# Designs tried in a protein design run: designed miniproteins, single chains, continued (4). Part 20

Each design is a single chain, and the fold is of that chain. pLDDT is the mean over its residues in the fold that is shown.

## One batch from the design tools (miniprotein)

Design m12716
Fold by ESMFold2-Fast:
Structure m12716 (fold): chain A 68 residues (1-68)
Amino acid sequence: SKQQEIQKKFREILEEAEKLKKEGVPLEEILKRVREKVTELYRSFGYSEEEVEEIARLLVSLIRKEFE
């Protein structure tokens, strides 16, 4: 389903972010890459630009809290 595909792709984004954190990449650089990939992901599934921006802000905020 569309939701399962989004979840799979988002998991891949999180796995890359965790790898970058372990490699010592600065948090702000990791979060910038996450924002870019999340934006592309949700845009590819037909979400509006407003929805994509809101989703990206929320997910980046959640990942920041998890990584701090």
Scores: mean pLDDT 86

Design m12717
Fold by ESMFold2-Fast:
Structure m12717 (fold): chain A 96 residues (1-96)
Amino acid sequence: MEKKIEEYKEKIKKDPNNALAYNNLGKALAKLKKYEEAEKYYKKAIELDPNFAEAYNNLGEVLAKLKKLEEAKEYYEKAIELDPLFEKAKENLKKL
């Protein structure tokens, strides 16, 4: 896990506009339960790619872990708006 975090940081260093690398870094941090750090990187991924449905869903999951349920709902809804076939986001929204 820590090795993957360093790899994603190196990708970001080479290309600071790599939304996918920020999303992947957020996912790695979330697996370590570093939810506040994961939130920051998911927000950066969305800033770089506002149509990144997976990053909206991932941010929602982290916000739900942080007990920010209203914000989590908004991000799941945005993920579904961007990708109406995003079953995981729909399931996450229903689970709230």
Scores: mean pLDDT 88

Design m12718
Fold by ESMFold2-Fast:
Structure m12718 (fold): chain A 66 residues (1-66)
Amino acid sequence: MKQAEENLKKAEKLLKEGKDYRTALHYAGEAMQLAVENNDLELYEKAREIAREAVRKLGLDRPAPP
């Protein structure tokens, strides 16, 4: 649980700084996996939102922006 929270915090920090979106996505993914293993749905949902932001910043969730 603590490890998942730490990974989520790292992902949030990277997104805020706007320098390592790919690394932020990695940490968010790790937090999601750990949250699932610990049946922590709330933590999973938070990590999922961070992962979605990282994916959006990387442009991976859609074709070129309109």
Scores: mean pLDDT 75

Design m12719
Fold by ESMFold2-Fast:
Structure m12719 (fold): chain A 71 residues (1-71)
Amino acid sequence: MKQKLEDEIALALGLMGAAVAKIAARNGASLEEVEKYLKEMVEKVRKSGVSEETVEEFEEIAREALEEIRK
């Protein structure tokens, strides 16, 4: 299943990106830079043609990461 593999890879990258963003923020990265990074990742995933469900999950992962960073 081509779509399933691409979706799984996209979600794995999303989780990894969220972890990197949180670590960067904890180590002094600006909120603006983290927001830009996460937004660029979401745009990239959307352009890659993965399923709408996967794009939504990726957006949720990014949103949750940003919420924690905003603390």
Scores: mean pLDDT 76

Design m12720
Fold by ESMFold2-Fast:
Structure m12720 (fold): chain A 55 residues (1-55)
Amino acid sequence: GEEEEARRREVAKEIADKLNKIGDALDEGIKKAKELKAKGKEEEARKAFREGLAA
């Protein structure tokens, strides 16, 4: 029924929102790693990149 279809859309939207948040966290991790590497903080850059991948 329409109610089941509406429920399915809500679940799909929640999944999409979670995936977008993971993508945003990864993008921020990469940007932070690049900035730290530019400052010569290679170890901190590697840590930031690993944390982004773990999100």
Scores: mean pLDDT 77

Design m12721
Fold by ESMFold2-Fast:
Structure m12721 (fold): chain A 65 residues (1-65)
Amino acid sequence: WDALDTEEALALARKLLEEMPNMSVAQQVGAILLILGMLLDAEANGDEETAAELERILKEAVEKM
């Protein structure tokens, strides 16, 4: 994931969110952990805009579990 730029990370997070209804519970948990990892990386890099969008996606994903 160190190779993903901001655009790729956001696209992946949105794709994971869209696919969650078709995932098993284990896959949904995995998707949430992946989004959380991207959020923490964005926060560590001071990318407030990307972190805010990833936080929104993460909250929506958890609510849809």
Scores: mean pLDDT 77

Design m12722
Fold by ESMFold2-Fast:
Structure m12722 (fold): chain A 57 residues (1-57)
Amino acid sequence: SEKIKELEKKLTEAFLKDPNNNKKIAELLEELAKAYEEEGRYKAAENYYKVAESYKE
């Protein structure tokens, strides 16, 4: 999906430009999780939610 590809690109750019911006990385990971969930890809969504949580503490 275009939305997932766009979010993956933004996440990659965020990691490359400022890997310590935990808030932005967590937000992008949550948006990816929601996008995967909307497409019925629940396992991928769950994994992204867990990774996002690790950036929030």
Scores: mean pLDDT 83

Design m12723
Fold by ESMFold2-Fast:
Structure m12723 (fold): chain A 57 residues (1-57)
Amino acid sequence: SKEIENIEKAIEEYKDNRVVLLAAKAEIERMLEREKDPEKKKRLEELLQTVEELLAK
């Protein structure tokens, strides 16, 4: 999924940018509500965990 790839890239490039991380978290949460594919859900849940860990710094 190009949308998931774009979010992954944004998190990787902007690990120290709190505004970008908060926007990525909100987008992942929105995508998780609508996603029905188990593999994509797992990938989104892993990204959500990564963003939450970065935000906890």
Scores: mean pLDDT 83

Design m12724
Fold by ESMFold2-Fast:
Order: sequence, then structure tokens, then C-alpha cells
Structure m12724 (fold): chain A 68 residues (1-68)
Amino acid sequence: SMEELEKEINEALALMMAGIGDILASNGDLEGAIESYEKALKYAKENGVSEELIKYIEKRLEEVKKSL
């Protein structure tokens, strides 16, 4: 269905945005990583992304914040 396709697209987009945060964090850009994870979380919460993925991104954000 179109709704199932939109859900898959929204999950993929949230993952890609979080992945940008992972790349930035690995390069030492912790501030950029935080911004990217916060954008990913906002997108995920607004677009019905799974609670499991939301929690995964929240954990990544917390880990990066602890490194500041």
C-alpha cells in the first residue's frame, strides 16, 4: 500500500540522516553530529518512524553529547 511505502521511505530517510550524524561524529565533528541526530529525531517523531529506530537515534545522540 501507499502507506506502507511511505513508512519504509520515512524509516530510510531517518536512518540516512542519523548516518550523516555517525559520519560527522567519526570525523570529530561532534557539534555537527548532534545537529544531524536532532534533525533525524525531529523527522522520525513527525513522520511515524518506529519507536525502536527513535530510541536508537536517541542513544547515539546521548553518546555524542557525553563526548563534549
Scores: mean pLDDT 86

Design m12725
Fold by ESMFold2-Fast:
Structure m12725 (fold): chain A 80 residues (1-80)
Amino acid sequence: SDKKIKEVIEKLKKIAEEIAKKKNWKIEDINVSVKKVDENKTEITLTVELTDANGNRHVLIIKATYDEKTGKIEIEIQEK
């Protein structure tokens, strides 16, 4: 459902904000991608662009797989 997808996106944004705060990084941009991978599974990807205190660019990729059949959410975080 659209409501549940929005809730997952908000959760991923909060994770990005918490990581940024802990590392003292500034969030410059957040791009959200939503992909239906099958009838029951939706993949939500946040690409977060950040700048550290020294002006270096970092990218966080936060991916969630939401399963409508089980209600489970699996989250994967990668730093570039």
Scores: mean pLDDT 87

Design m12726
Fold by ESMFold2-Fast:
Structure m12726 (fold): chain A 66 residues (1-66)
Amino acid sequence: KTLKVDLKAPNANGASLAAKAVRDGLVDPQELGKALGALGDKPLEEYAGEDVLKALESLGVKVEVV
């Protein structure tokens, strides 16, 4: 369960990182929603990429910056 991300890409944002992890089968959308809810009460598209990566790592997804 490894997510490869380029955090320096101009289009790297929380929503796109979350969508990629779910699409690639790395995380259950329900579990990701719970982890993000623990970080704050805001819409998915308003989370910073780092917040989403932290939530994914807490769920056992390994993050590799490329």
Scores: mean pLDDT 69

Design m12728
Fold by ESMFold2-Fast:
Structure m12728 (fold): chain A 76 residues (1-76)
Amino acid sequence: MAVTSIFLDKNGNDVTPDDLTPAGLTETKVKKVLEATGLKRSEITVEIRATSKEAAEEAKKFAESLGLKVETHVIE
């Protein structure tokens, strides 16, 4: 697994639904978070943990393309 994602509100609280796997970042996962929270894309920060710099950069660009604020960490 190249990346994990956690979704934070404007106050830094984890708002990721319990039924979502932390693995990966997809548009479907983002849509589920938006539907569950009622928040706008601009009100959500995705925290991405990646096993490589390449995976972190790819995930960051993807999340930014979806209108999200992004924080990335390389864990290896």
Scores: mean pLDDT 77

Design m12729
Fold by ESMFold2-Fast:
Structure m12729 (fold): chain A 84 residues (1-84)
Amino acid sequence: DAKEYYEKGKELYEKGKYDEAIEYYQKAIELDPDFVDAWANLAVVLSKQGRTREAAQIILELNEKFGDTPEGQEAIRYALENFE
């Protein structure tokens, strides 16, 4: 399910396997498009790869879809705090 893909993405991210982490976060979003944490972590990984335009685009999509919800607002804050 979406949560299992998300958790696997987090494991891969912690291991520095950014390309694989992106694939698993994208799979989580495909299964559950409302999974705001998967959107936020996708943006963070893209930022760490220096893919700044793609990271910004994901944040814009997250804000458009969920920016009016407390969950969306927290996910956006998390992503921005973890940008490098």
Scores: mean pLDDT 86

Design m12730
Fold by ESMFold2-Fast:
Structure m12730 (fold): chain A 77 residues (1-77)
Amino acid sequence: MTAQEVAAAGLRRLAEVARTGGAAGKEFVVDALGLPDAALALPPQRLADALERAAEAVLAGTPSADAVAAARAELLA
């Protein structure tokens, strides 16, 4: 696996945790991304969608740090 494939797999795993883990899964993802507690008010699907877009961006050649920064910016808008 390339570093990009590993990073994308990690982002997709966080998206799944946000989507299927209930309140605890959402709390884990918000903490893992370094988001403020205000992000706990976001729907789980919105967190999952942003993480899946970040994973696709990484696979398309975006550095993982930049993809994660863009996802954070989207979620805090």
Scores: mean pLDDT 82

Design m12731
Fold by ESMFold2-Fast:
Order: structure tokens, then sequence, then C-alpha cells
Structure m12731 (fold): chain A 73 residues (1-73)
């Protein structure tokens, strides 16, 4: 599944950026992960799987917002 694979890839890049101290880059990748998880949720026919991906999208969107706020000072 394209969106799920892209979400996992973006999430990993976000984690790598965060570990390197690059808050802006981490926020960018976490936003990309959130968008792909949201798309995966929309395409899912299983309500429990869709809910799981929606929750992941929300988590990474909020993480990106927090990192963006922190990077701005």
Amino acid sequence: MEHLEKAREARQKGVDALLSGNLEEAAKYFREAAEHYRRAAELSTDPQVAEHYRRLAEIYEKAAEALEALAKG
C-alpha cells in the first residue's frame, strides 16, 4: 500500500531528523507522515484499521505543530 509505506518512510526520516536536533526537518517529515496515514485511513475498508491510522495521523500532526512552535521560539 503506497500511502502506508510512504507514511512509515516519512515517520522514520522525522525520527532521524529529531535525533539529529533538526526540529524544522523533523516537523516537515512528521507532517508528511500524518498526510499519508490520513490517506491510508480514508482508503481502509476496516473501521478499526481506519481509526488506528487516523490516530497516527493526529499524533504526527500534533508532533509537527509542537516542533514548529519550538523551532520558532
Scores: mean pLDDT 85

Design m12732
Fold by ESMFold2-Fast:
Structure m12732 (fold): chain A 63 residues (1-63)
Amino acid sequence: MSWSDEGVALLREAGYDEVTAVTDAASRAAVLAFQRELGLPEDGVVDDATLEALRVWLALRDD
């Protein structure tokens, strides 16, 4: 998996506090929920598109 500590940190900041590791079932469920809400492919993998969507979404909330 291409998950980095950045992906975990961004998901937790986005309100998915159940994300504690890159490979557990709770983390995959959080990724799938985020992908579903934003209309991204629901594959449970944090790829470049998912990371970019997280950064944009958090930037909009930071204002």
Scores: mean pLDDT 70

Design m12733
Fold by ESMFold2-Fast:
Structure m12733 (fold): chain A 72 residues (1-72)
Amino acid sequence: GSGHVGIGGAGEEIGRKTAEAAEKAGAKVLGLRVMDGGDVLLAASGAGPEQAEKTAEAAEKAGGRVSGVSAG
């Protein structure tokens, strides 16, 4: 499966920490995109609902605001 996590106001630093947490949870990070507003979109492979949820929790702990989670 694949998953996506949207993080509001995160910037590159929080996005990077979130990607590290996703890999620790067993997902393979495919890409990280920082948008003009500081929002971050993280794409991962092998990320089921459990990996997506753990990744979102890590983003919030790092100071990001999770705007959406999608897992396949």
Scores: mean pLDDT 70

Design m12734
Fold by ESMFold2-Fast:
Structure m12734 (fold): chain A 77 residues (1-77)
Amino acid sequence: SAEEEKKKRAEELLKEAIRAYKAGDLETAIKKAEEAAKLGDDRIKARALSIIAAAYREQGDEARAEELLAEALRLAA
């Protein structure tokens, strides 16, 4: 189904985002996680926002990271 295809694509994008983050490629990590968030359910969006928040924190944007973490926690509840 279209929903199953979107979920699979979103999970693949999350894996790519995590790999990029671990490699220190913060720009790619943010981009891939944003793509995953657009396709995924609330669980996938929460995970994606957590990755984006971690990347912004590494770049020194602590305020943006805190906003994204708050949204991720809301979606995960």
Scores: mean pLDDT 87

Design m12735
Fold by ESMFold2-Fast:
Structure m12735 (fold): chain A 120 residues (1-120)
Amino acid sequence: SEVERLLQALRDTLRGIKRLVDEALENYNDKEKVKELLESALTQVDNAITAVDYLLEHHPEFDKEAGERIRSRLREIKTLLEEALKAVDNGDFEKAKQILEEIRRLLDETIAEVDRLLAS
């Protein structure tokens, strides 16, 4: 179905964001590298939010409650990515690391929700 195809694309996007965040965590003290990775992650999160909004607006068969949870977590991830970038800019790499670990946890929860929808 169109919903299944869009959810598969969303899952791939989320896995891509997780890879960027994992690489940022491995290199959290490399300011230039972390900034490039997190700026890329922000672009991908905006794409993921747009995809969820499209599903919610155009597919009444899509699980609205699950979609709203996914959208809410993606918005939180976006805010945390912006906070991580600010921490890196300020040289607060310990704070950036803590925020990135929280982002990774939220990404894992979001991927699990999408995987559950695809298994239905």
Scores: mean pLDDT 91

Design m12736
Fold by ESMFold2-Fast:
Structure m12736 (fold): chain A 81 residues (1-81)
Amino acid sequence: MKERLEREMEVGVLEVAAAVYISLGKKYEKKGDYELAAEYYEKAAEYYREAAEIAEGEEKELAEERAEEAKKKAEEAKKKA
């Protein structure tokens, strides 16, 4: 039980960190700073990948999906830079 709670908390922290970086990426993308936006989207993808590594089942699938979405946003921002 404690190990499961620790895992869930760790996944949650990583997902929150990733969401913060997505928010920063969007903020700088709106400002036209595509290079910085790409950097933040890459950090978000990294945190979602870490969450996927420790998550299980459906949570793992969702984290993997979010990581791929963040990678695409980073690539799109790089093309506009």
Scores: mean pLDDT 82

Design m12737
Fold by ESMFold2-Fast:
Structure m12737 (fold): chain A 85 residues (1-85)
Amino acid sequence: SDLKSPDPLVRQRAAIELGLRGDPSAVEPLLEVLETDEDDLVRMAAALALGLIGHPEAVEPLRAALARETDPDVIGAIERALALI
């Protein structure tokens, strides 16, 4: 899976593509990326993708991520995602 690529640009692109497709099966992999990815831009892309998919199952994990996140751009992306769902 491109979400597990060693290249953060590949992971970021994969997250965006999954969000644009709006596939609910991408929710779990995107939540894992949001929780575990070392790259702030990749976590930001995962949060935005989750907002684009709009699945209510993502709401509580996004709130949990918001409580842990320290990067202001990722925080903004999570807040935007929550507003869209």
Scores: mean pLDDT 85

Design m12738
Fold by ESMFold2-Fast:
Structure m12738 (fold): chain A 70 residues (1-70)
Amino acid sequence: SAEEEALKKGIENALLAGAKLLEAAKAGEVELTPEQREVAEKTVEIYETLKDDAEKSLEALKELGEKALK
């Protein structure tokens, strides 16, 4: 289903983006604001919950993404 495919891609993209951001910050390649770092860390944290409940976790990730854009 389109919804399931969107959920899977959303989860993968969010995890990959968060992981890359933290990796780059660790390497000193990017400067993250405290808020950006917190969002990236929470994205990775939510990934653990995603293993048990993908739908609820994706909704939480969308809210986190909206907060990061503000």
Scores: mean pLDDT 69

Design m12739
Fold by ESMFold2-Fast:
Structure m12739 (fold): chain A 62 residues (1-62)
Amino acid sequence: GPLSEEERRKAAESLRRGALASGASEEQADNVAQAFLDAADAGKDAMTADRAGVRELLRAVG
């Protein structure tokens, strides 16, 4: 189901920290979190929003 605002913030922060741990810059990590939030705000489910963040992470560090 759709994430609450608090769940979205926590998931975005988790993705951001994961990006930094993977060698992304602060700016790249912010872009990963923003890709997740943009997908969630567009009404996409949690899995689709997570995949959007992961795709941005792979673009940054892959």
Scores: mean pLDDT 81

Design m12740
Fold by ESMFold2-Fast:
Structure m12740 (fold): chain A 91 residues (1-91)
Amino acid sequence: MITSPEELEAEVLLAFAAMELALARNSKDPQIAGEELRRAVDLAEEAIKKSTNPKIKEEAMNILREAAQVAREKGLDEVSAEIEKRYEEMK
C-alpha cells in the first residue's frame, strides 16, 4: 500500500503538533506556552485538512482536547476558550 502524499503530510503535521503540545506542558513561561499551544492546534487542523482518514482526525481532536486542558491548567483563559471553540467547530 502506497500512502498518499497528503496522508504522509498529515502524519508529519500530527507529529509536530504533539511535539508543540509537549513543549507547552513543560514551558514555565505562560506567553511561550500559549504560542506553543496555538501552534499545536494549527498543525492539528492542517492535518485534518490534508487527510480524510478517521484515525488522523481522532488523533488531531485528541491534541485539541489536551491543548485546551493544558491551557486551563496554566491559567491561559483566552487560549483555552479559543481551542475549545476550534474543537467544537471540527466535531
Scores: mean pLDDT 84

Design m12741
Fold by ESMFold2-Fast:
Structure m12741 (fold): chain A 55 residues (1-55)
Amino acid sequence: MSAEEMAKGAENAVKAAEELKLSEEILQKTREALRAAKDGDAEKAKEYLEQAGLG
C-alpha cells in the first residue's frame, strides 16, 4: 500500500474511531498512524494501525 493510500485509510479510521467513541488508546494509535502516513512513512503507519487493531 502506498503512503498516500495509507494516509487516506488512516484518516478514515480516525474519523470512524471518533464517531464510534472508541477508546482513547485506539484513537491515539490511529492518529499516530495518520501522522506517520502524512510524513510518508507507510511502514510506521501500518504498525500503528495494527496496534489499533485496524491493520
Scores: mean pLDDT 73

Design m12742
Fold by ESMFold2-Fast:
Structure m12742 (fold): chain A 80 residues (1-80)
Amino acid sequence: MKEQAEKLIELTEKQLPELRKEAEELGDERALKLIEEAEKLVEEAKKYLEEGNYEKALELALEADITLALAAMSIAVSKL
């Protein structure tokens, strides 16, 4: 569980800067809001990870990943 939470946090953090740049270039306000929400969820997940609450850390990391996927979908639709 700890390793899964750490891996998800790392993967989500790596994707955030690129997705934010694309959303900004497209003017996708919906995607930008979702990215900001994902950033907040990642920060919360890190806090629970530091506290040793791996279950909650994983839950928040999964929520952040889903939120970021929704941002990516918004960006994809904006390109159509």
Scores: mean pLDDT 85

Design m12743
Fold by ESMFold2-Fast:
Structure m12743 (fold): chain A 62 residues (1-62)
Amino acid sequence: DKETIEKKIQELEKRYKEAVAAGNLQEAADLYTEISKLYEELGDVEKAREYYQKAAALREQL
């Protein structure tokens, strides 16, 4: 399960880079929110908060 979640995070990080390259900041923010939730499932509360704050910062630019 933990290994599956870690793979999902890697896939979302790749999609995040593609969204940013395409100028799709809304999708980029949504992807960071999903990564935050996955870190919360892993019990990594510091990473979860970090990605949540990054998503919020991106949404403020919209």
Scores: mean pLDDT 86

Design m12744
Fold by ESMFold2-Fast:
Structure m12744 (fold): chain A 66 residues (1-66)
Amino acid sequence: AEAKREEIVKLLVEKGGLSREKAENVAEALLASDEAGQRLLARLMVKDGGLTEEEAEEILRLALEA
């Protein structure tokens, strides 16, 4: 759903320090992925994106609800 995508984008901008354009691309990739891909992307956000594990878990929960 578009509302879940917007929530993910907002978290990536506010917590991940991404530009809106990059956050939108990441959110689109996350929502287009299967559950395994979504979990992999969440791990990469912690490793490379500067998110905490808790923040990545929140984004993953939103993606799984979408």
Scores: mean pLDDT 76

Design m12745
Fold by ESMFold2-Fast:
Structure m12745 (fold): chain A 94 residues (1-94)
Amino acid sequence: SRLEEVLRVVEETVEEVIRLLREAGHQEEAEEVERLKREELARLRELVKAGDEEGLRARVEELLGRLFETAVRLDLQEALEVVREAYARVRELW
């Protein structure tokens, strides 16, 4: 479904951000995003299963926003680009 495609994009984005954080030596931030991944992706999966498009949209925007803020704080341009691409990809799926 379209909502499952949104979930896939978000899962791929979170994994890529974790990888980039680890490669850049930001291990503490990578562990924080890994924790956020476990908590938030479980909730997103429940919203997809329920067909709650509005709830999924709001929660995806919040999650991507938190990833964006982390990338800005660390001045990690590659992670900023990954999150920006995720916003564009997700917007096309709504």
Scores: mean pLDDT 86

Design m12746
Fold by ESMFold2-Fast:
Structure m12746 (fold): chain A 82 residues (1-82)
Amino acid sequence: GQKKALEYLEKAREAASKIPDKELRDEVLTHLAKAQDAVSKENYAEAIRHLEKALRAAREAGNDETVRYLVQALSLVLEALS
Protein backbone atom coordinates (compact mmCIF):
# COMPACT_ATOMS: atom_id res chain seq x y z
CA GLY A 1 0.00 0.00 0.00
CA GLN A 2 2.13 2.92 1.32
CA LYS A 3 5.21 2.35 -0.90
CA LYS A 4 3.09 1.96 -4.07
CA ALA A 5 1.04 5.09 -3.21
CA LEU A 6 4.30 7.09 -2.82
CA GLU A 7 5.51 5.75 -6.21
CA TYR A 8 2.31 7.02 -7.92
CA LEU A 9 2.63 10.38 -6.13
CA GLU A 10 6.20 10.75 -7.49
CA LYS A 11 4.90 9.99 -11.03
CA ALA A 12 2.15 12.60 -10.48
CA ARG A 13 4.80 15.15 -9.38
CA GLU A 14 6.82 14.58 -12.60
CA ALA A 15 3.67 14.93 -14.76
CA ALA A 16 2.47 18.02 -12.80
CA SER A 17 5.85 19.76 -13.34
CA LYS A 18 4.85 19.97 -17.06
CA ILE A 19 1.59 21.89 -16.42
CA PRO A 20 1.95 25.19 -18.38
CA ASP A 21 -0.24 27.29 -16.02
CA LYS A 22 2.06 28.34 -13.15
CA GLU A 23 -0.75 28.93 -10.61
CA LEU A 24 -2.38 25.53 -11.28
CA ARG A 25 1.05 23.82 -11.39
CA ASP A 26 2.02 25.37 -8.02
CA GLU A 27 -1.39 24.39 -6.51
CA VAL A 28 -1.02 20.74 -7.67
CA LEU A 29 2.62 20.51 -6.50
CA THR A 30 1.84 22.10 -3.09
CA HIS A 31 -1.02 19.69 -2.32
CA LEU A 32 0.96 16.76 -3.77
CA ALA A 33 3.91 17.51 -1.42
CA LYS A 34 1.50 17.64 1.57
CA ALA A 35 -0.12 14.36 0.45
CA GLN A 36 3.34 12.70 0.18
CA ASP A 37 4.22 13.86 3.72
CA ALA A 38 0.85 12.63 5.07
CA VAL A 39 1.25 9.19 3.39
CA SER A 40 4.82 8.84 4.77
CA LYS A 41 3.36 9.44 8.28
CA GLU A 42 0.43 7.05 7.59
CA ASN A 43 -1.98 9.99 8.07
CA TYR A 44 -4.29 8.76 5.30
CA ALA A 45 -7.24 11.04 6.17
CA GLU A 46 -5.02 14.13 5.68
CA ALA A 47 -3.52 12.57 2.51
CA ILE A 48 -7.05 12.15 1.02
CA ARG A 49 -7.88 15.85 1.65
CA HIS A 50 -4.70 17.01 -0.13
CA LEU A 51 -5.08 14.46 -2.97
CA GLU A 52 -8.64 15.73 -3.62
CA LYS A 53 -7.35 19.34 -3.85
CA ALA A 54 -4.46 18.31 -6.15
CA LEU A 55 -6.90 16.32 -8.34
CA ARG A 56 -9.27 19.31 -8.66
CA ALA A 57 -6.40 21.59 -9.79
CA ALA A 58 -5.01 18.92 -12.17
CA ARG A 59 -8.47 18.51 -13.78
CA GLU A 60 -8.77 22.31 -14.15
CA ALA A 61 -5.33 22.31 -15.85
CA GLY A 62 -6.52 19.52 -18.22
CA ASN A 63 -3.44 17.41 -17.46
CA ASP A 64 -4.79 13.86 -17.92
CA GLU A 65 -1.47 12.18 -16.99
CA THR A 66 -1.35 13.91 -13.57
CA VAL A 67 -5.07 13.08 -13.04
CA ARG A 68 -4.46 9.36 -13.78
CA TYR A 69 -1.54 9.09 -11.31
CA LEU A 70 -3.42 11.03 -8.59
CA VAL A 71 -6.48 8.74 -9.00
CA GLN A 72 -4.22 5.66 -8.61
CA ALA A 73 -2.60 7.12 -5.46
CA LEU A 74 -6.02 8.09 -4.02
CA SER A 75 -7.37 4.55 -4.63
CA LEU A 76 -4.41 3.01 -2.74
CA VAL A 77 -4.78 5.49 0.17
CA LEU A 78 -8.54 4.74 0.40
CA GLU A 79 -7.77 0.98 0.56
CA ALA A 80 -5.30 1.64 3.42
CA LEU A 81 -7.96 3.65 5.34
CA SER A 82 -10.53 0.81 4.96
Scores: mean pLDDT 87

Design m12747
Fold by ESMFold2-Fast:
Structure m12747 (fold): chain A 70 residues (1-70)
Amino acid sequence: STPAEKEKEMEKKLIEKIKALTPEEIEELRREAEREGSEEALEFVEAIEKGKAEEALKIMREAALREAAA
């Protein structure tokens, strides 16, 4: 297996986990994001609430890249 293949498998697993979140778990994530005051975390939760798991993953990755660059 290549690193790219492992990355794609990890992405699929993350998307499946996002789709498997219950409304209660999504509410917990929203409270956490509001407590932290993170705009990126709020956008992530909103994407999950709208059923856009792929978009949520993109938001998470973009935020992680910004954190790594800072």
Scores: mean pLDDT 77

Design m12748
Fold by ESMFold2-Fast:
Structure m12748 (fold): chain A 60 residues (1-60)
Amino acid sequence: SEKEKILKSIEEAKKLWPAVEERFLAGADRLGISPEEARARLERWKKLFDETIEKIKKEL
């Protein structure tokens, strides 16, 4: 079912988040983004990610 496909995609996305964090922090360092700004951006993205997931789950 479409609901099962969406739930599986959500779980896969959650599993990938630690790798996204690691790659972003490494990339931010290479781009000269300060640790404070890199952390702030990551926190904003994580909040949006979590809010989006909760919204999708409510609409299933």
Scores: mean pLDDT 81

Design m12749
Fold by ESMFold2-Fast:
Formats: structure tokens, C-alpha cells, sequence
Structure m12749 (fold): chain A 65 residues (1-65)
């Protein structure tokens, strides 16, 4: 997996940066299955931090992959 893109996605999710999350998933939808150093997916991180809109985008992308 591309570590740079993975790291960028997790940072955007943690920051609540919906625009960057959407841009990355449009180009690399497979990133929804990425896991961080703790085994969390981007969806797990979004739910832990309460970023509901980002969680919805991640769920939608996962369903379309």
C-alpha cells in the first residue's frame, strides 16, 4: 500500500478535513481498507472522533468498492 497516501488520509480524517478525504477517496477508493499502526481503518478513526459526515463518506465509498 502507498504509505504517503494512507498517512494523508488518516491525517485528513483526524483533522475533520472532509474535502481532502473526498479527494483522496475519489482517486484511490481502496484507501478505505487501509489500517493505521493500531489496526484501525479510516472509518474507525472517524467514528472515534465523532466526524459523522466523514464516516458517511467512508461507508459510501466502501460500499461502492
Amino acid sequence: MMEELKEKLFKAVAAGDLATVKELLAKYPELVFAKDEHGRTPLDVAKELGHEEIAEVLEKTKAEV
Scores: mean pLDDT 81

Design m12750
Fold by ESMFold2-Fast:
Structure m12750 (fold): chain A 75 residues (1-75)
Amino acid sequence: MSKEEEEKELEKAKEKYIKRMEELEKEGYKEIAREGKERVEKAKTLEELAEVYKENLEKLMKAEQERKKLEQLLE
């Protein structure tokens, strides 16, 4: 893959992830969304972006589990 093609894929993937982070912010995960956006912007390669996405997804899953447990205690 050429460097130009790689940069285009990186930009497209960044836009996609930023949009996903905006959705998470609307869902109430404001801190995770903000941190995710910052890390996405700092990513310089597709590999770094994939790691950011993976870490952010794990953090989201943890937050969702904690939220679900809290809801069960309130009900």
Scores: mean pLDDT 77

Design m12751
Fold by ESMFold2-Fast:
Structure m12751 (fold): chain A 102 residues (1-102)
Amino acid sequence: SEREKVREQLEELIERFAEAVRRGDYRAAAEVLVEIVDLIEDANLSFEEQEEIFERLAEAAGIPVEKIRELFNTILKMRLLAVPREEIVERLAEELKKVAAE
């Protein structure tokens, strides 16, 4: 089913995010967050389903869930302003690097 495919893709993306953060590869981690936003939009996931994803990303990467929510809000805001994907990734990578330095 489409929902099972979405769930499998989310599991893989969450694991990729956590691994990238663990390696200090914040650009790769940022790229995965943008891919998750694409999947959320394409699959028309509910706010409740989105919140579950944020909590799982936070737990897997050891990052506060509030910080994960801020990163997703940044992606959505930058997309509304038609900011190119590469600039969104660069902005997120810098934010993730700051979180890791705290």
Scores: mean pLDDT 86

Design m12752
Fold by ESMFold2-Fast:
Structure m12752 (fold): chain A 62 residues (1-62)
Amino acid sequence: DSELEALRRRLDGLDLPPPVRQGLQLLLDRAEASTDPEERQRLLAQARGLLDQAEEELRRAE
């Protein structure tokens, strides 16, 4: 899944606190393991939103 792979690459590129990184990894792992397309899409959307927020917080720290 190209979206899942892109989100994993975004996560790897961010200097996030360990608990935030772990939470995002678990969310992406759940999306990858999901057999329900609707659940998968919801989990991917949630992960994307959290990554967007994390990137915004890193910008505020500058």
Scores: mean pLDDT 80

Design m12753
Fold by ESMFold2-Fast:
Structure m12753 (fold): chain A 96 residues (1-96)
Amino acid sequence: SLEEVKQELIDIAKKMAEIAKKLGRESFVKRLNELIKRLETAPDDELLSLADAIITEMQLLVEEAKKENHPYIEEFEKLLKEAQTLRDRLRALRAA
């Protein structure tokens, strides 16, 4: 399930990057894609720090989108919540 949680987090981050790309947020897309690439090849001991970095970037995108009243705010908030839940699952699995 560690591999499954990792893949689910990658999939969610990719979905947020795709929406951000449609909104012209090229800098966020670039940073998220770099973190996704690192996560795909990361050893187990780096998974939590990379997940935290991805969530931080997602939080910044959500807050910026709220200030600009973008149409995808609710979808961004949903993806962020899903990513946070997966990060908490990664933390629990790494503690075992």
Scores: mean pLDDT 82

